# Designed miniproteins, single chains, continued (5), part 53

Each design is a single chain, and the fold is of that chain. pLDDT is the mean over its residues in the fold that is shown.

## One batch from the design tools (miniprotein)

Design m17821
Fold by ESMFold2-Fast:
Structure m17821 (fold): chain A 75 residues (1-75)
Amino acid sequence: MEEEIEEIKKKIEELKKNKEIGGVEAAMAERVKALNPDQSSPLIDKLLKEYEASEEHKELVDKLVKISKEELERS
């Protein structure tokens, strides 16, 4: 888990350096909307329209969500 978190942090730092962080934010917005489909959020809708999440961005968000769930389950 710790090593996987560190790997994810490295990926996020690379995306920040390349100014591609918007794709990660779009992937997070897509995930939040999937978890709360009845929530109408103009901010989330705007992020999804302005930025395209790549498969890598979606995978990073999925890993973060999985780690968060595992941490919550173990606490």
Scores: mean pLDDT 68

Design m17822
Fold by ESMFold2-Fast:
Structure m17822 (fold): chain A 78 residues (1-78)
Amino acid sequence: MDKVEELSEKIEKGLVEKGVPEELASMAADTAAYLYSRGESIEKIKKKVKKSLVDKGVPEKKADYIAKLAGKELKKLL
């Protein structure tokens, strides 16, 4: 299987366990895993995940919270 997909699934699971809705968790996890595979830093990944969620209609405060959680989950898996 694609290692990016495996990483995305693990991040998504961590986000769902922390109360993030599955659709938003999947979107944030996919973006984070993809950017990490491209060598982006966790700080840049958080900023880009937040922007991606806001661009899809998620309120800025909620998008920021989800992006920070995605960054924490990613850091725990490294």
Scores: mean pLDDT 83

Design m17823
Fold by ESMFold2-Fast:
Structure m17823 (fold): chain A 95 residues (1-95)
Amino acid sequence: EERLREIAERAIEAVTKYFDKAAEVSGKKEEYNKLKERFIRAIEAARSSPKALANVLEGLAKKFQELADKSTPELKKVYNEGAKALRELAEEARK
């Protein structure tokens, strides 16, 4: 479905944006590229079902929050913005 594909693409863009920003801030490009790939794979696997996509995006938002809790203040801001973006997309996927 076109709508779910669009939401999944926007989620992949958000994941890419915030992990690339985290890599830039931290200098840990390899580690964040691996996390980015895992998040993108999860989104792609769920993209054909509204409920599955919404649930995955909520789970990934929670993982961003978990990363924020153990990070520096600058990285916490990046992860919190990523979590918010994914939660908003999860709400769109349920509609």
Scores: mean pLDDT 83

Design m17824
Fold by ESMFold2-Fast:
Structure m17824 (fold): chain A 82 residues (1-82)
Amino acid sequence: SMKEYVDKLIKELLELFREGLEVAERVRRKELSAEEVKEWVKENTEKIKEIAKEFRKYADEEQRKEYEKGLEEILKEHAEKE
């Protein structure tokens, strides 16, 4: 169903957001090379754009709120590790 499709997009976007924050933290700690960062960006930039485009096109108000809540929870978890 369309709901299941959008729910999957939300999960994928939130997972990519978590990965992006982890990559940023590892760069800050000098644990990743510039080459490793470039590789991650190359692999994920187009994927993120396509998923975000589909999400904006098909998500209803409830699904948008679920996504926003997911982002807030990830950001709170990240902030608590500082």
Scores: mean pLDDT 82

Design m17825
Fold by ESMFold2-Fast:
Structure m17825 (fold): chain A 61 residues (1-61)
Amino acid sequence: SMEQLKKAQHQLKEIEDNIENLKKAYEKYKDTDPEKAELYKKQIEVGLKKKEELKKEIEKL
């Protein structure tokens, strides 16, 4: 349905915005706190997987 599509598109934007914020945090800490940067990198990878799954669900709508 169009309502489900709009909701899924909104969720996709939220995931994309979160990934961009995590990338900024990674860049900030990569040279000063490598352990903290590695945690952000892992969170980015999780976010990218969620984004891919949501895109597949949107294609079904």
Scores: mean pLDDT 86

Design m17826
Fold by ESMFold2-Fast:
Structure m17826 (fold): chain A 78 residues (1-78)
Amino acid sequence: MVSEELAKELRELVSKLSETGPSLGGVEDFIKDGKEEEALEQLKKAADEGVASRKQFFNLALLLSEEYAKELLEYLKK
């Protein structure tokens, strides 16, 4: 489970993402199947190319393990 501190930092960075991309519905299935590395790569790509919804992106990021959520946070900081 992602910590409250990490979730707060993710929320602030996610607020800066462009909402010009496709839906990330398949990413939740990757996380449930234990394919967190594949889910992380899809989230990184969406952060660069645009997300359909910042809320969806944030909710999906919170489903990651603490380790992968930290990697995503560092990627968003660049």
Scores: mean pLDDT 79

Design m17827
Fold by ESMFold2-Fast:
Structure m17827 (fold): chain A 79 residues (1-79)
Amino acid sequence: LEDALREADELIRQLDEGKLSLREASKEILRIAEKAGLPITVAIGLVLRAIGDVLDGAAEHVASKRAVEALRERVRRRL
């Protein structure tokens, strides 16, 4: 859990630096969620929410960051 939280924080930093696409962020969200023991349905829901935000006009990095922040909060609640 602590390692998953650290990886989510690092992913947020990479998104703020513009280094990750929505596709790359989605892959990392699924990987971190699995490592944290979160249900796959939760991880898929976060990715779908990010895609929905982009379709609604949000920038990819903003949508991705929101999804990773939601992932981080769910991991934190399990600590």
Scores: mean pLDDT 80

Design m17828
Fold by ESMFold2-Fast:
Structure m17828 (fold): chain A 84 residues (1-84)
Amino acid sequence: SMKKLKEELKKEAEKLVEEFLAEYEKTGDGYAALRKAFEKLKEAIDKLLEKFGVKDPKLQKQLKAEAFDYFFRLLLNALAHGKK
């Protein structure tokens, strides 16, 4: 279902924000940590779209944009508010 897909996309974004924060705290390299999280998120989104059978290119683009928007909002909020 679409609801289930959106919830799984949010969970992947949340997981990758946590992975970014852990990597960044360990290495001090925010750029490398972000690139790694970005690549993993892109792969996770593509796999979920395939798993849920999303064939509409407009809907694929919208769901990818929503997942990345959610990821960056969580990330920026965590960085701004000192969530480690």
Scores: mean pLDDT 85

Design m17829
Fold by ESMFold2-Fast:
Structure m17829 (fold): chain A 123 residues (1-123)
Amino acid sequence: ARPRVFIMDDSEEMRAELAALMEAGGFEVLATASNGEEAVAAVREHRPDLVLLDIDMPGMDGLTALNEIRRLRPDTVLVIVSGASQEKHDLALAAGADAVVRKPASPEEILATVRAALARRFG
């Protein structure tokens, strides 16, 4: 079966680009969200294998959303795709993110990082 992915980014254009990239890469995109509250709700409902998470999001702090997602779904692969500070990226890794991609990033870098994170968790 195709791995199921949920995408959270505050940019509509980034959500569309990431969704198209993941679908082309063989993933099933379950849903997208623009804020942390919606991301936590979607992860609870849809039970994704993978979450792409921007931690520089409006509303709920992205790190708070990351902590809640990890608590609800210990086995979900969490990949940060964000232009946030190095300090926030380090905190995300400490909070249980499996990988970080710093924006701006190529589609190839994003997809390679995602595949590597999934392989480490399940392969």
Scores: mean pLDDT 82

Design m17830
Fold by ESMFold2-Fast:
Structure m17830 (fold): chain A 75 residues (1-75)
Amino acid sequence: MDERRQRVEQLSQQSQQYRDQGLQYAKQGDWEKAQQYIEQAAQLAQEAALELGASEEVARASRDDVYEELTKEAQ
């Protein structure tokens, strides 16, 4: 139980860090790095949802939501 909870917290924190970094790179005009970090943030969000016991559909929706939001914000 502790290992799973720590893993979920770590994944969520990493996802947030990648999100922040992706948006900063976009602001600097480094779109290639921004996209890379945004994709990593979305993947980590999906993995965290799956670790929490979310269905594949819910986890995929979480990934898509993160990716879409960050891509729109980066524009």
Scores: mean pLDDT 80

Design m17831
Fold by ESMFold2-Fast:
Structure m17831 (fold): chain A 89 residues (1-89)
Amino acid sequence: MSVVERLEALREGIRAAKTREELLAELDRAVALLDEAYEETGDPFLREAAETLRAIRARLEAGEISPEQAKRQAESILFVTIAHLEARA
């Protein structure tokens, strides 16, 4: 499965998450995938995307943002990251 296909699956997982715990788990998987892809490609955009998702996760964990806000922000970052990878393919 391509990185793009795995990121699309994670976007659907984030969208489908019904609990804060499920959403945190999906965010952790997305960060891990982006870190893996950065190690393989050296693409700094992937590093920045991973750091942005870590910040979203930290804010959700701290109660600074709602799960609904975290979902919208994470979906936006993943959408932009997928578009970036497709444009460079």
Scores: mean pLDDT 86

Design m17832
Fold by ESMFold2-Fast:
Structure m17832 (fold): chain A 109 residues (1-109)
Amino acid sequence: DPAERERRRFEGRYGSFAVLQELGVPDELLREEAERLRKEVGGLTPEEKREVERLMEEYGLSREAAEVAVLVRRLDDTPEASLRVARELLIKKTERETQKPIDESLIVD
């Protein structure tokens, strides 16, 4: 299946950021990371903005996740750099969730 093969190719390159969305990392944390990266490497180029739109359209990434993915590649186009950023965001999410009382999010009455 050509469409499935193409999706697997995108998943291999951006799979770490897709996992962040699947695990429910808040857009706010993704936005803060994107701002940090933009301060370090500068703003998105027109070509990078096109890549963000493409990742959103074809891969289903949020704008914030797509921006982080593109900016990380600008710093270091290695899977290891992408995985490091993804792990940092996951740690921040889990720390935020583990500090909430267990009864605060799922009380039905």
Scores: mean pLDDT 69

Design m17833
Fold by ESMFold2-Fast:
Structure m17833 (fold): chain A 62 residues (1-62)
Amino acid sequence: SADELIAELRRMAAESPNPAARTVARAGVHDLELAREEGASEEELERAGRNAIAATRAVGDQ
């Protein structure tokens, strides 16, 4: 769900050992929260969330 993806991004923003990955995750949380406020569908939020997690992982370790 979008809530689970946002929770994972928040965890990554708080706990990632890589500061760049923390920054990307934090931006992802902000973008998803803004999209939800603007009326994005659950499917759109889940797609954006998966992309944000992938981007965070590409910058960080693992």
Scores: mean pLDDT 83

Design m17834
Fold by ESMFold2-Fast:
Structure m17834 (fold): chain A 97 residues (1-97)
Amino acid sequence: DEKQRRLKLIAASLLEERAELYRKAGLVDLAVELYEKTAKLYEELGDLEKAQEALAKAEEVRTNEKERGNQLSPEEQQLFRDFQKNGEKVKELIDSL
C-alpha cells in the first residue's frame, strides 16, 4: 500500500529527529529506543541501508554513554521542553477520552 509506505517513511523520519534531540539532551535510553524503532520501520520498508544506519546510531549512543551532557543549544533546549510538555498534554487528552 503506497499510503502505508509513505506514512511509515514520515514516521521513521520523525522518530529519527526525536531520537537525535533526545541524544543531544543526554537521554541515552530513550534515544536508543527511538533509533531501534526507526530501524524496524526501515526494515519493514525494505530499506536495509537506512535500517543499518539507525542501528549504528543506537550503538554509537550506547558506546558514547560517558559523553552524557546537555549538548543542546538554547533553541534546541526550548524544542525539547516543548516536546516534553506536548507529550504530557497529548497523554492527558488520550486519558480524558
Scores: mean pLDDT 72

Design m17835
Fold by ESMFold2-Fast:
Structure m17835 (fold): chain A 71 residues (1-71)
Amino acid sequence: DLDEEIEKALEETKKMAETMTDEELQTLIDLHEELLKTIDDAIAKNGATPELERQKAVLEAIIELLKKLLS
């Protein structure tokens, strides 16, 4: 279940973020955005698979949470 996977990833990310500085959070955002770019490039070249769409949804949710925590 994608929604359960996203919820679990967000809970783990939130717990990890509580131990991080703003600089570390920004670095984590940048790394996740690079990963998302790689997934988007793979989808553009080879087409969307359920696995790539799932990975994209999870990464987008994590990035949104991290940006909200950083603000």
Scores: mean pLDDT 84

Design m17836
Fold by ESMFold2-Fast:
Structure m17836 (fold): chain A 120 residues (1-120)
Amino acid sequence: SPEEEAVRIMKELNKIIDETEKELSKYLPKEDVLRISALLTDLAFAIAEYLVKTGDLEKAREAVNILKETSKKLVEAAREGKSIEQLKDIIKEAFDKIYEVMPELPEEKRNALKEAIDKA
């Protein structure tokens, strides 16, 4: 059912954040893990807010898949010893892709996410 798929999406968003934080903790200092995890959490909240506001399960699922791939890229980059700035660039790419899938996201929300990435 659509309701069961929405619940699955919400659970997957939480799981992606938790698993990414655990994996990054193997390679990064705690303060950098928290910064990257906060940015991913902001993206996950944007997807969740979009799903609640629009009910668009297909676009929400596409955005979740972008976040999953972003998580894998972040973990691999951290494993390879990439800088925090390179990890932030991976998140900026994910932000652009997610916003392209969900263009109806409020401009204020888009600007807040962009500012959070630049400040991290």
Scores: mean pLDDT 84

Design m17837
Fold by ESMFold2-Fast:
Structure m17837 (fold): chain A 78 residues (1-78)
Amino acid sequence: MEELKKEIEEILKETLEEIENNDFNDQQAASLLTGTVLRVIGLIIDWEIKNKIWDPKFSKEVTLKVLKELEEAIEKHK
């Protein structure tokens, strides 16, 4: 768990530094943050699988729900 937390912190820090260093506009920054959050979700699922606590049905349902909500959010604001 502590190693997973550290990896997540490093990924978030790298993304924030990339936004600051590359003069991204708010839309580009938000898109990168969204991609980073999805990458973090992937790491958590991988950690659950490795520790044999991953429930395929539950994890699939939660992941698909989050992805659908993100798709709806993107479409709603266009």
Scores: mean pLDDT 73

Design m17838
Fold by ESMFold2-Fast:
Structure m17838 (fold): chain A 98 residues (1-98)
Amino acid sequence: STAELQAQLARARELLRQGKYDEAIAITDAVLAKTTDPQLQVEALVIRALAYLKQGKLDEAQKDLDRAEAIMAENELSFETDVMLGVAQLRLAVEKVF
């Protein structure tokens, strides 16, 4: 159910906030395996990319960011401020390292 996947992503965001990056990645991996919904894919990719960035996994973070931005563009998706800020923070951080 979409509501169950949204609840999993809310849990992943809380784990990310707590510094539990491996647990956040595991939840987002599971969500991405279960959904073809572009909205849920972007939200999961942004959370996973932030977790990868916090772990210093820059190539993985960049790959997820690039995929999230491509899905957003292809589907003309609009997102809440939280997701958009996540994308902006990721892009700024990735560009500063590369």
Scores: mean pLDDT 82

Design m17839
Fold by ESMFold2-Fast:
Structure m17839 (fold): chain A 77 residues (1-77)
Amino acid sequence: SKAEELAKEIGKILLENEDGKEIMELVLKLLKEYNFEKAVKVLEEMMETKDMSNKENVEEALLKIMEAVREEELELS
């Protein structure tokens, strides 16, 4: 599934990058490329309201994004 492919690419970003802001920018680009519009909006709002240099905020953002991705994939099925 597209969600599984996206999760693998996010996993690679997390292994290759240590800066939370850079990680979130790369994840945002992937969400746009995969056309997960709801997940894009969730991440954009979180990046505007929360400091992505904090590991806990990054982890919360990733959880909410993956929830939105799963919901969008179910709606497209």
Scores: mean pLDDT 82

Design m17840
Fold by ESMFold2-Fast:
Structure m17840 (fold): chain A 71 residues (1-71)
Amino acid sequence: SIEQVLTQVLTRVGRHIEELRERLGEPTAESLEEIQKLLSQLVQQIRRDPEKAEEYLEQTLQQIREIFERS
């Protein structure tokens, strides 16, 4: 189901964010807002096209890492 796909994707995102937070520290409030917008976009993309969930996830993880690195 789409709910299972979303749960797995969001769990992986949460783990990635925790790992980045431990390595690079807490991002700025502005960066957190940017990450929140990316997560909202990711959820909408997966709901529209769940077959591309892995592709959307990979792109989002890369963007989140870039935000952390520039914070």
Scores: mean pLDDT 87

Design m17841
Fold by ESMFold2-Fast:
Structure m17841 (fold): chain A 69 residues (1-69)
Amino acid sequence: TKEEILKETIEFFSDVSKVVGDGFKKILEAKKKGASQEQIEKIKEEMKEKIKKILDDFNKKINKIKSQS
């Protein structure tokens, strides 16, 4: 239903916001410690992988809602 899709969308945004917030905090801490660009890029890559998993889970939930109508 539209209500179930909206609830899953809200949870998706919440999950993504947490990953982005945590990732930027790690980047700031790394820069403060004099981290290399390679170390910063690794943190960005880890953020992208976590966001991809969240997106994959979201797509599975939405597809299930659409197929189980």
Scores: mean pLDDT 83

Design m17842
Fold by ESMFold2-Fast:
Structure m17842 (fold): chain A 81 residues (1-81)
Amino acid sequence: SEEEKAAKEAAEKIIKEAERYAEEGVKVAEKLGDKEKAKELEKLREEAIRAAEEGDFEEAVEKAMQVANLREELKRKLKEK
């Protein structure tokens, strides 16, 4: 279906961005000494990839957005220290 193909392509692009954001977020978390948030980012990355592999593109997008949001939260905390 056209909708399924479009959703898959969108999810793949968002997953690639989430992988980049997770890598950056983990580095920020390490600078903050926040091992728990670094672990949370890795878990969310894994969940996003798993959802995409299972064809659950809505879940994949949701998890990718959570990675992006957590990265931004960590970057804000780093500026406040």
Scores: mean pLDDT 82

Design m17843
Fold by ESMFold2-Fast:
Structure m17843 (fold): chain A 73 residues (1-73)
Amino acid sequence: MSMEELKKLQEEAYKRGYEVGVKHVDAPADEKKIALNREMSKLVEKAKSLDEEAAISRAFVEGFRKGEAEARK
């Protein structure tokens, strides 16, 4: 994909991760992990390279952590 497409997908991944983190803040650890992996995999499947997969996954996890942190306050 283009650099611009990857940037948009990373932004989407961060936003989606944030939403998942907020929604599942009080969920058991197992449910959080399932929700995280399920939603993240849908975005990672759009990647064409391992570097793109890593970038998308990183953005999603960062969003998830931010969402949890905000929801816990």
Scores: mean pLDDT 81

Design m17844
Fold by ESMFold2-Fast:
Formats: sequence, C-alpha cells, structure tokens
Structure m17844 (fold): chain A 60 residues (1-60)
Amino acid sequence: MSTDIKIDSAALHLFGKTQGKKTPSDKQIDDVLKFYDLPISYKNKLIDKYNAYVDKVNKM
C-alpha cells in the first residue's frame, strides 16, 4: 500500500535531481531507493516511474 506512494515520490525525487535531461546513475538510483527504504528489486519499477514522468513532461 505505502509502497506505491514511496515509488512515485522516489521517481519525482530523481526527476528533481536530473530535470529529466539525463538517465540517473546506478548510484543515484540506489541512493533514492535507500532514502525511501525500498528494496533493490524496485529499481526497475523506480526507473519505469521516472521515465513515465519524463515522458509526460516532454510531451508538453
């Protein structure tokens, strides 16, 4: 339940760091996962959420 909120917040946090201009590094992804207490298995889901947000911004 809280995991969906965490992953969405983590994706927005990553977007704030990169402004959607660059793919975040593995270390940035790991840092954000750790910050939100998310397991490494959520790495791909975080990237998917991040890319979805970047895509929405780029379509504007």
Scores: mean pLDDT 77

Design m17845
Fold by ESMFold2-Fast:
Structure m17845 (fold): chain A 63 residues (1-63)
Amino acid sequence: MTVEEIAEKIVNTWKDALAALPDEATREALIRTIVDTYLPDEDEARREAIIAEAKRLVAQKVP
């Protein structure tokens, strides 16, 4: 899967949880926790790319 596909799956799967969080920092912390939990074998650069893309998608899709 591409970085974009993984990020979109994360945001779509946890959309309601992400929307319930009050700020960008808390939303990023949840995204990072999800990536660390479900993608522990990914290298650091790829994990950071997934987090960055998921943050971008949250800004667009989550109010």
Scores: mean pLDDT 81

Design m17846
Fold by ESMFold2-Fast:
Structure m17846 (fold): chain A 58 residues (1-58)
Amino acid sequence: MYVDPVASPKSGAKNAMVWDPEKKKWVDTVSGYESERHPSLSDEAMAAFAEAVRRAVE
């Protein structure tokens, strides 16, 4: 299975990833990818969200 780098929206779609508090994972709403951390390069957004999640689930 090979995905050409030409038309794959996965790199741009990383910003569509949202935190799922029930799974405690980041879920990519475009590709369905799940991870414990947000792949976005939005440092401020990641820090603010991490703080909110930490306070809510700690």
Scores: mean pLDDT 57

Design m17847
Fold by ESMFold2-Fast:
Structure m17847 (fold): chain A 74 residues (1-74)
Amino acid sequence: SVREQIEAIAREMEVEAQKAYAEWQAKNASDEEKLQIAKELYEKLLERLRPLLPQLPDDERESFLAFEARLAAL
């Protein structure tokens, strides 16, 4: 189902986020570096979710588009 696909994508992105966090700790990364990587991870998440938009209820699709617009404004 669409929900199961979204959950699978979320779990994969959580693994990538955990890896990024471990690398930040090892490198003593700056706040600017952490913010840039976090932004890239969110952009990757949105790209993976985009093909599922036509299968989402209107309210969930609107929430996705609003989040994408906010992320783009950062």
Scores: mean pLDDT 78

Design m17848
Fold by ESMFold2-Fast:
Structure m17848 (fold): chain A 77 residues (1-77)
Amino acid sequence: GREAGERARRILEETAKELGDPTLAAIGRVLAELAERGDQRGAAEAARTLAQVYREEGKEKAAKAFEEAARILEEAA
């Protein structure tokens, strides 16, 4: 739970720094909080949904970061 959430948060924080998009870091913190509270499935589903949204917006690096975050959260559920 907590470790998977923190790993997902770090991926989004690093991508936020690369893209200059602090919103990605903020979303990563919310996903980590959900996972830490035991809603790891909800965090994974949110990350999957955001990956699709960012992909449709043409933001491929952000989409891949959310896909990796979702994978980490799903594997630890």
Scores: mean pLDDT 83

Design m17849
Fold by ESMFold2-Fast:
Structure m17849 (fold): chain A 94 residues (1-94)
Amino acid sequence: MEERAERLKEQILALPTEEDKRNVADILVGIARVDEKNGDFKGAALLYLVAGEVYKELGDIERAKEMYQRALTLAEKSGDKEIAERAKKLLEEL
């Protein structure tokens, strides 16, 4: 996985409250939607992947699954096999 995405996830998971973690994950989903509309499918896929991992850590399995499915679809559109394989693995772990 991209080092930037992993570091971003770690920074979010280090936030002091579950509410702060969820708020940042929700912001990342908003940014990912803008990136997707602008044709940045790889950027959007990475942000959905990070948001999904945060939701999973918070126990929000339904949102985590939705985010991983979006990341997978966008990674396949961008031809990014590494992100697609990571998203598939995370979906299998749910």
Scores: mean pLDDT 85

Design m17850
Fold by ESMFold2-Fast:
Structure m17850 (fold): chain A 56 residues (1-56)
Amino acid sequence: SSMDEKILKEVKKRLKKAKVSPKKEKEIINELKKAIEENDVARQTAIVLRIIGDLL
């Protein structure tokens, strides 16, 4: 969905600004893509909260 693309784009942008390693970025993006494909909203939320925690 358009929302899924927006979420992925925003997450990638934030990870790049936070200077997260390319390996860790790929791992996080792959986990988020899997959660989107599985329609697991709770896991999507957990991944986003983990990213926020890593940026604080």
Scores: mean pLDDT 76

Design m17851
Fold by ESMFold2-Fast:
Structure m17851 (fold): chain A 72 residues (1-72)
Amino acid sequence: TDAKREALGLLAISAVNQNLDGTTKAIAAARAAGASDAELQAYSIGVLKKLYDQGILSEEQYQKGIDVINAA
């Protein structure tokens, strides 16, 4: 759904920016739009890993992004 795509996009942006409140809200919105926990984990962590593998995120930024997703 459009709402699911929008929420997953906001989740990735919030996690990259280490925004816990934004990430929590985006996860709730994605779940409300029908995203499974597997979809949330695969999408959000996958985006962080791709950015880390490309050298855009440092190891510290990558770990903090994962921590924010797990805390949300």
Scores: mean pLDDT 74

Design m17852
Fold by ESMFold2-Fast:
Structure m17852 (fold): chain A 95 residues (1-95)
Amino acid sequence: MVKVYVTEVDGKVIILVVASSEEDAKKMEEVLKKIEGVEIVNRGKASDGNYLLEFEAESREIGEKAVKALKEAGAEEVEYLSEEEYQELVQQLLS
């Protein structure tokens, strides 16, 4: 199962992929690597064992393309968060 969280900071789009398996995480990374202007910025593991991949899209348009590609690849849950809500979520996932 894959959940996606999206926030916007200074005209850039930050995308957090939370995947329950290594195979799901690799699939989502491969999908996003095909999109010009999307870069992986962090990798990690949540306290519950889920895989965390954080990406940065250089613009809102590229961010929208990235989210669409993730949905087409099987990400059913996409949540748009404020910058503050995103920061709180990351802290919860790592605690």
Scores: mean pLDDT 85

Design m17853
Fold by ESMFold2-Fast:
Structure m17853 (fold): chain A 58 residues (1-58)
Amino acid sequence: GEVGRRRQSRFMRDMAQRAGDALSSSSVQDLERMAEIMRTDPEAERVLRERAEEVRRK
C-alpha cells in the first residue's frame, strides 16, 4: 500500500546512504552490485549508482 511504500522508500534510502558511507573508497563493482540488489527501490538504487560514479571519477 501507499503507506508501506513510503516506509520502504525511507528505509531503503537510509540503508543506501549508510552503505555508501561505509564503503567510502570501495570498488565501483561493489557499489553497483548493491545498487542492483536495491533496484526494487529506485531512489536507493540511484543513490548507490551515483556513489559508484563518484568513486569511478576519482
Scores: mean pLDDT 65

Design m17854
Fold by ESMFold2-Fast:
Structure m17854 (fold): chain A 64 residues (1-64)
Amino acid sequence: SKEEKIKEIEEEMDERIAKILADFRAQMAAATSPQEQLELTRQAFADVADVIGEAYEKIIEIKK
């Protein structure tokens, strides 16, 4: 069903976001300056936004 496909997309999105956040936490632990930490934070936000955007696009295609 469309509902099952949407749920699968949401679960894949959540898993990808969790991986991005885990990688971000590891990189932040290694970061030595506030400037490095700022750039890592900016990149993590961009990566999460891309994953969410991709999931929204897939859901829109299913609802057509």
Scores: mean pLDDT 89

Design m17855
Fold by ESMFold2-Fast:
Structure m17855 (fold): chain A 55 residues (1-55)
Amino acid sequence: KKLTPIEKYMIGETVKYLIEVKGLSLDEAIEEAARLFGVTKDEVKEGLEFYEKYK
């Protein structure tokens, strides 16, 4: 099952929130987002790249 565009955007936005508001490192934010969304770390990285492109 592939992630939808909105899911990718939400994942990327969550990674940025975890870094900027919670003070997590990039690696920690990726791990936490993977847990929150039930996806792989690679899928979180795809979401972050999508968010950076379309923000």
Scores: mean pLDDT 83

Design m17856
Fold by ESMFold2-Fast:
Structure m17856 (fold): chain A 100 residues (1-100)
Amino acid sequence: DREAAVAAAEAKFPELRAEAEERLATLDEEAQRAARETYEEMRAFVEENRDNPELIRQKFAERAAEIQELIEEGRVEVALGKGLGLGLVAAEATLELGKK
């Protein structure tokens, strides 16, 4: 049941969020800032473009490509921070779309 699966995921989300926040706290200040900025930017983008899932998918792909470039440049900790922020928004958006 899709509704039961969404409810189960939603019940586990606070624990997953807490684990992500604990991981983020072990990163340097630049990576923590990058995570917050990525989360805030992507969260705002999803809210503004809720009626265009294709545009949302394209934006997530662009951010994933930027993270990959940072890894290739050796900026791994900043890439991890951005990845955590992006992952949290993706999980939240998936739960919200599953409810609708």
Scores: mean pLDDT 75

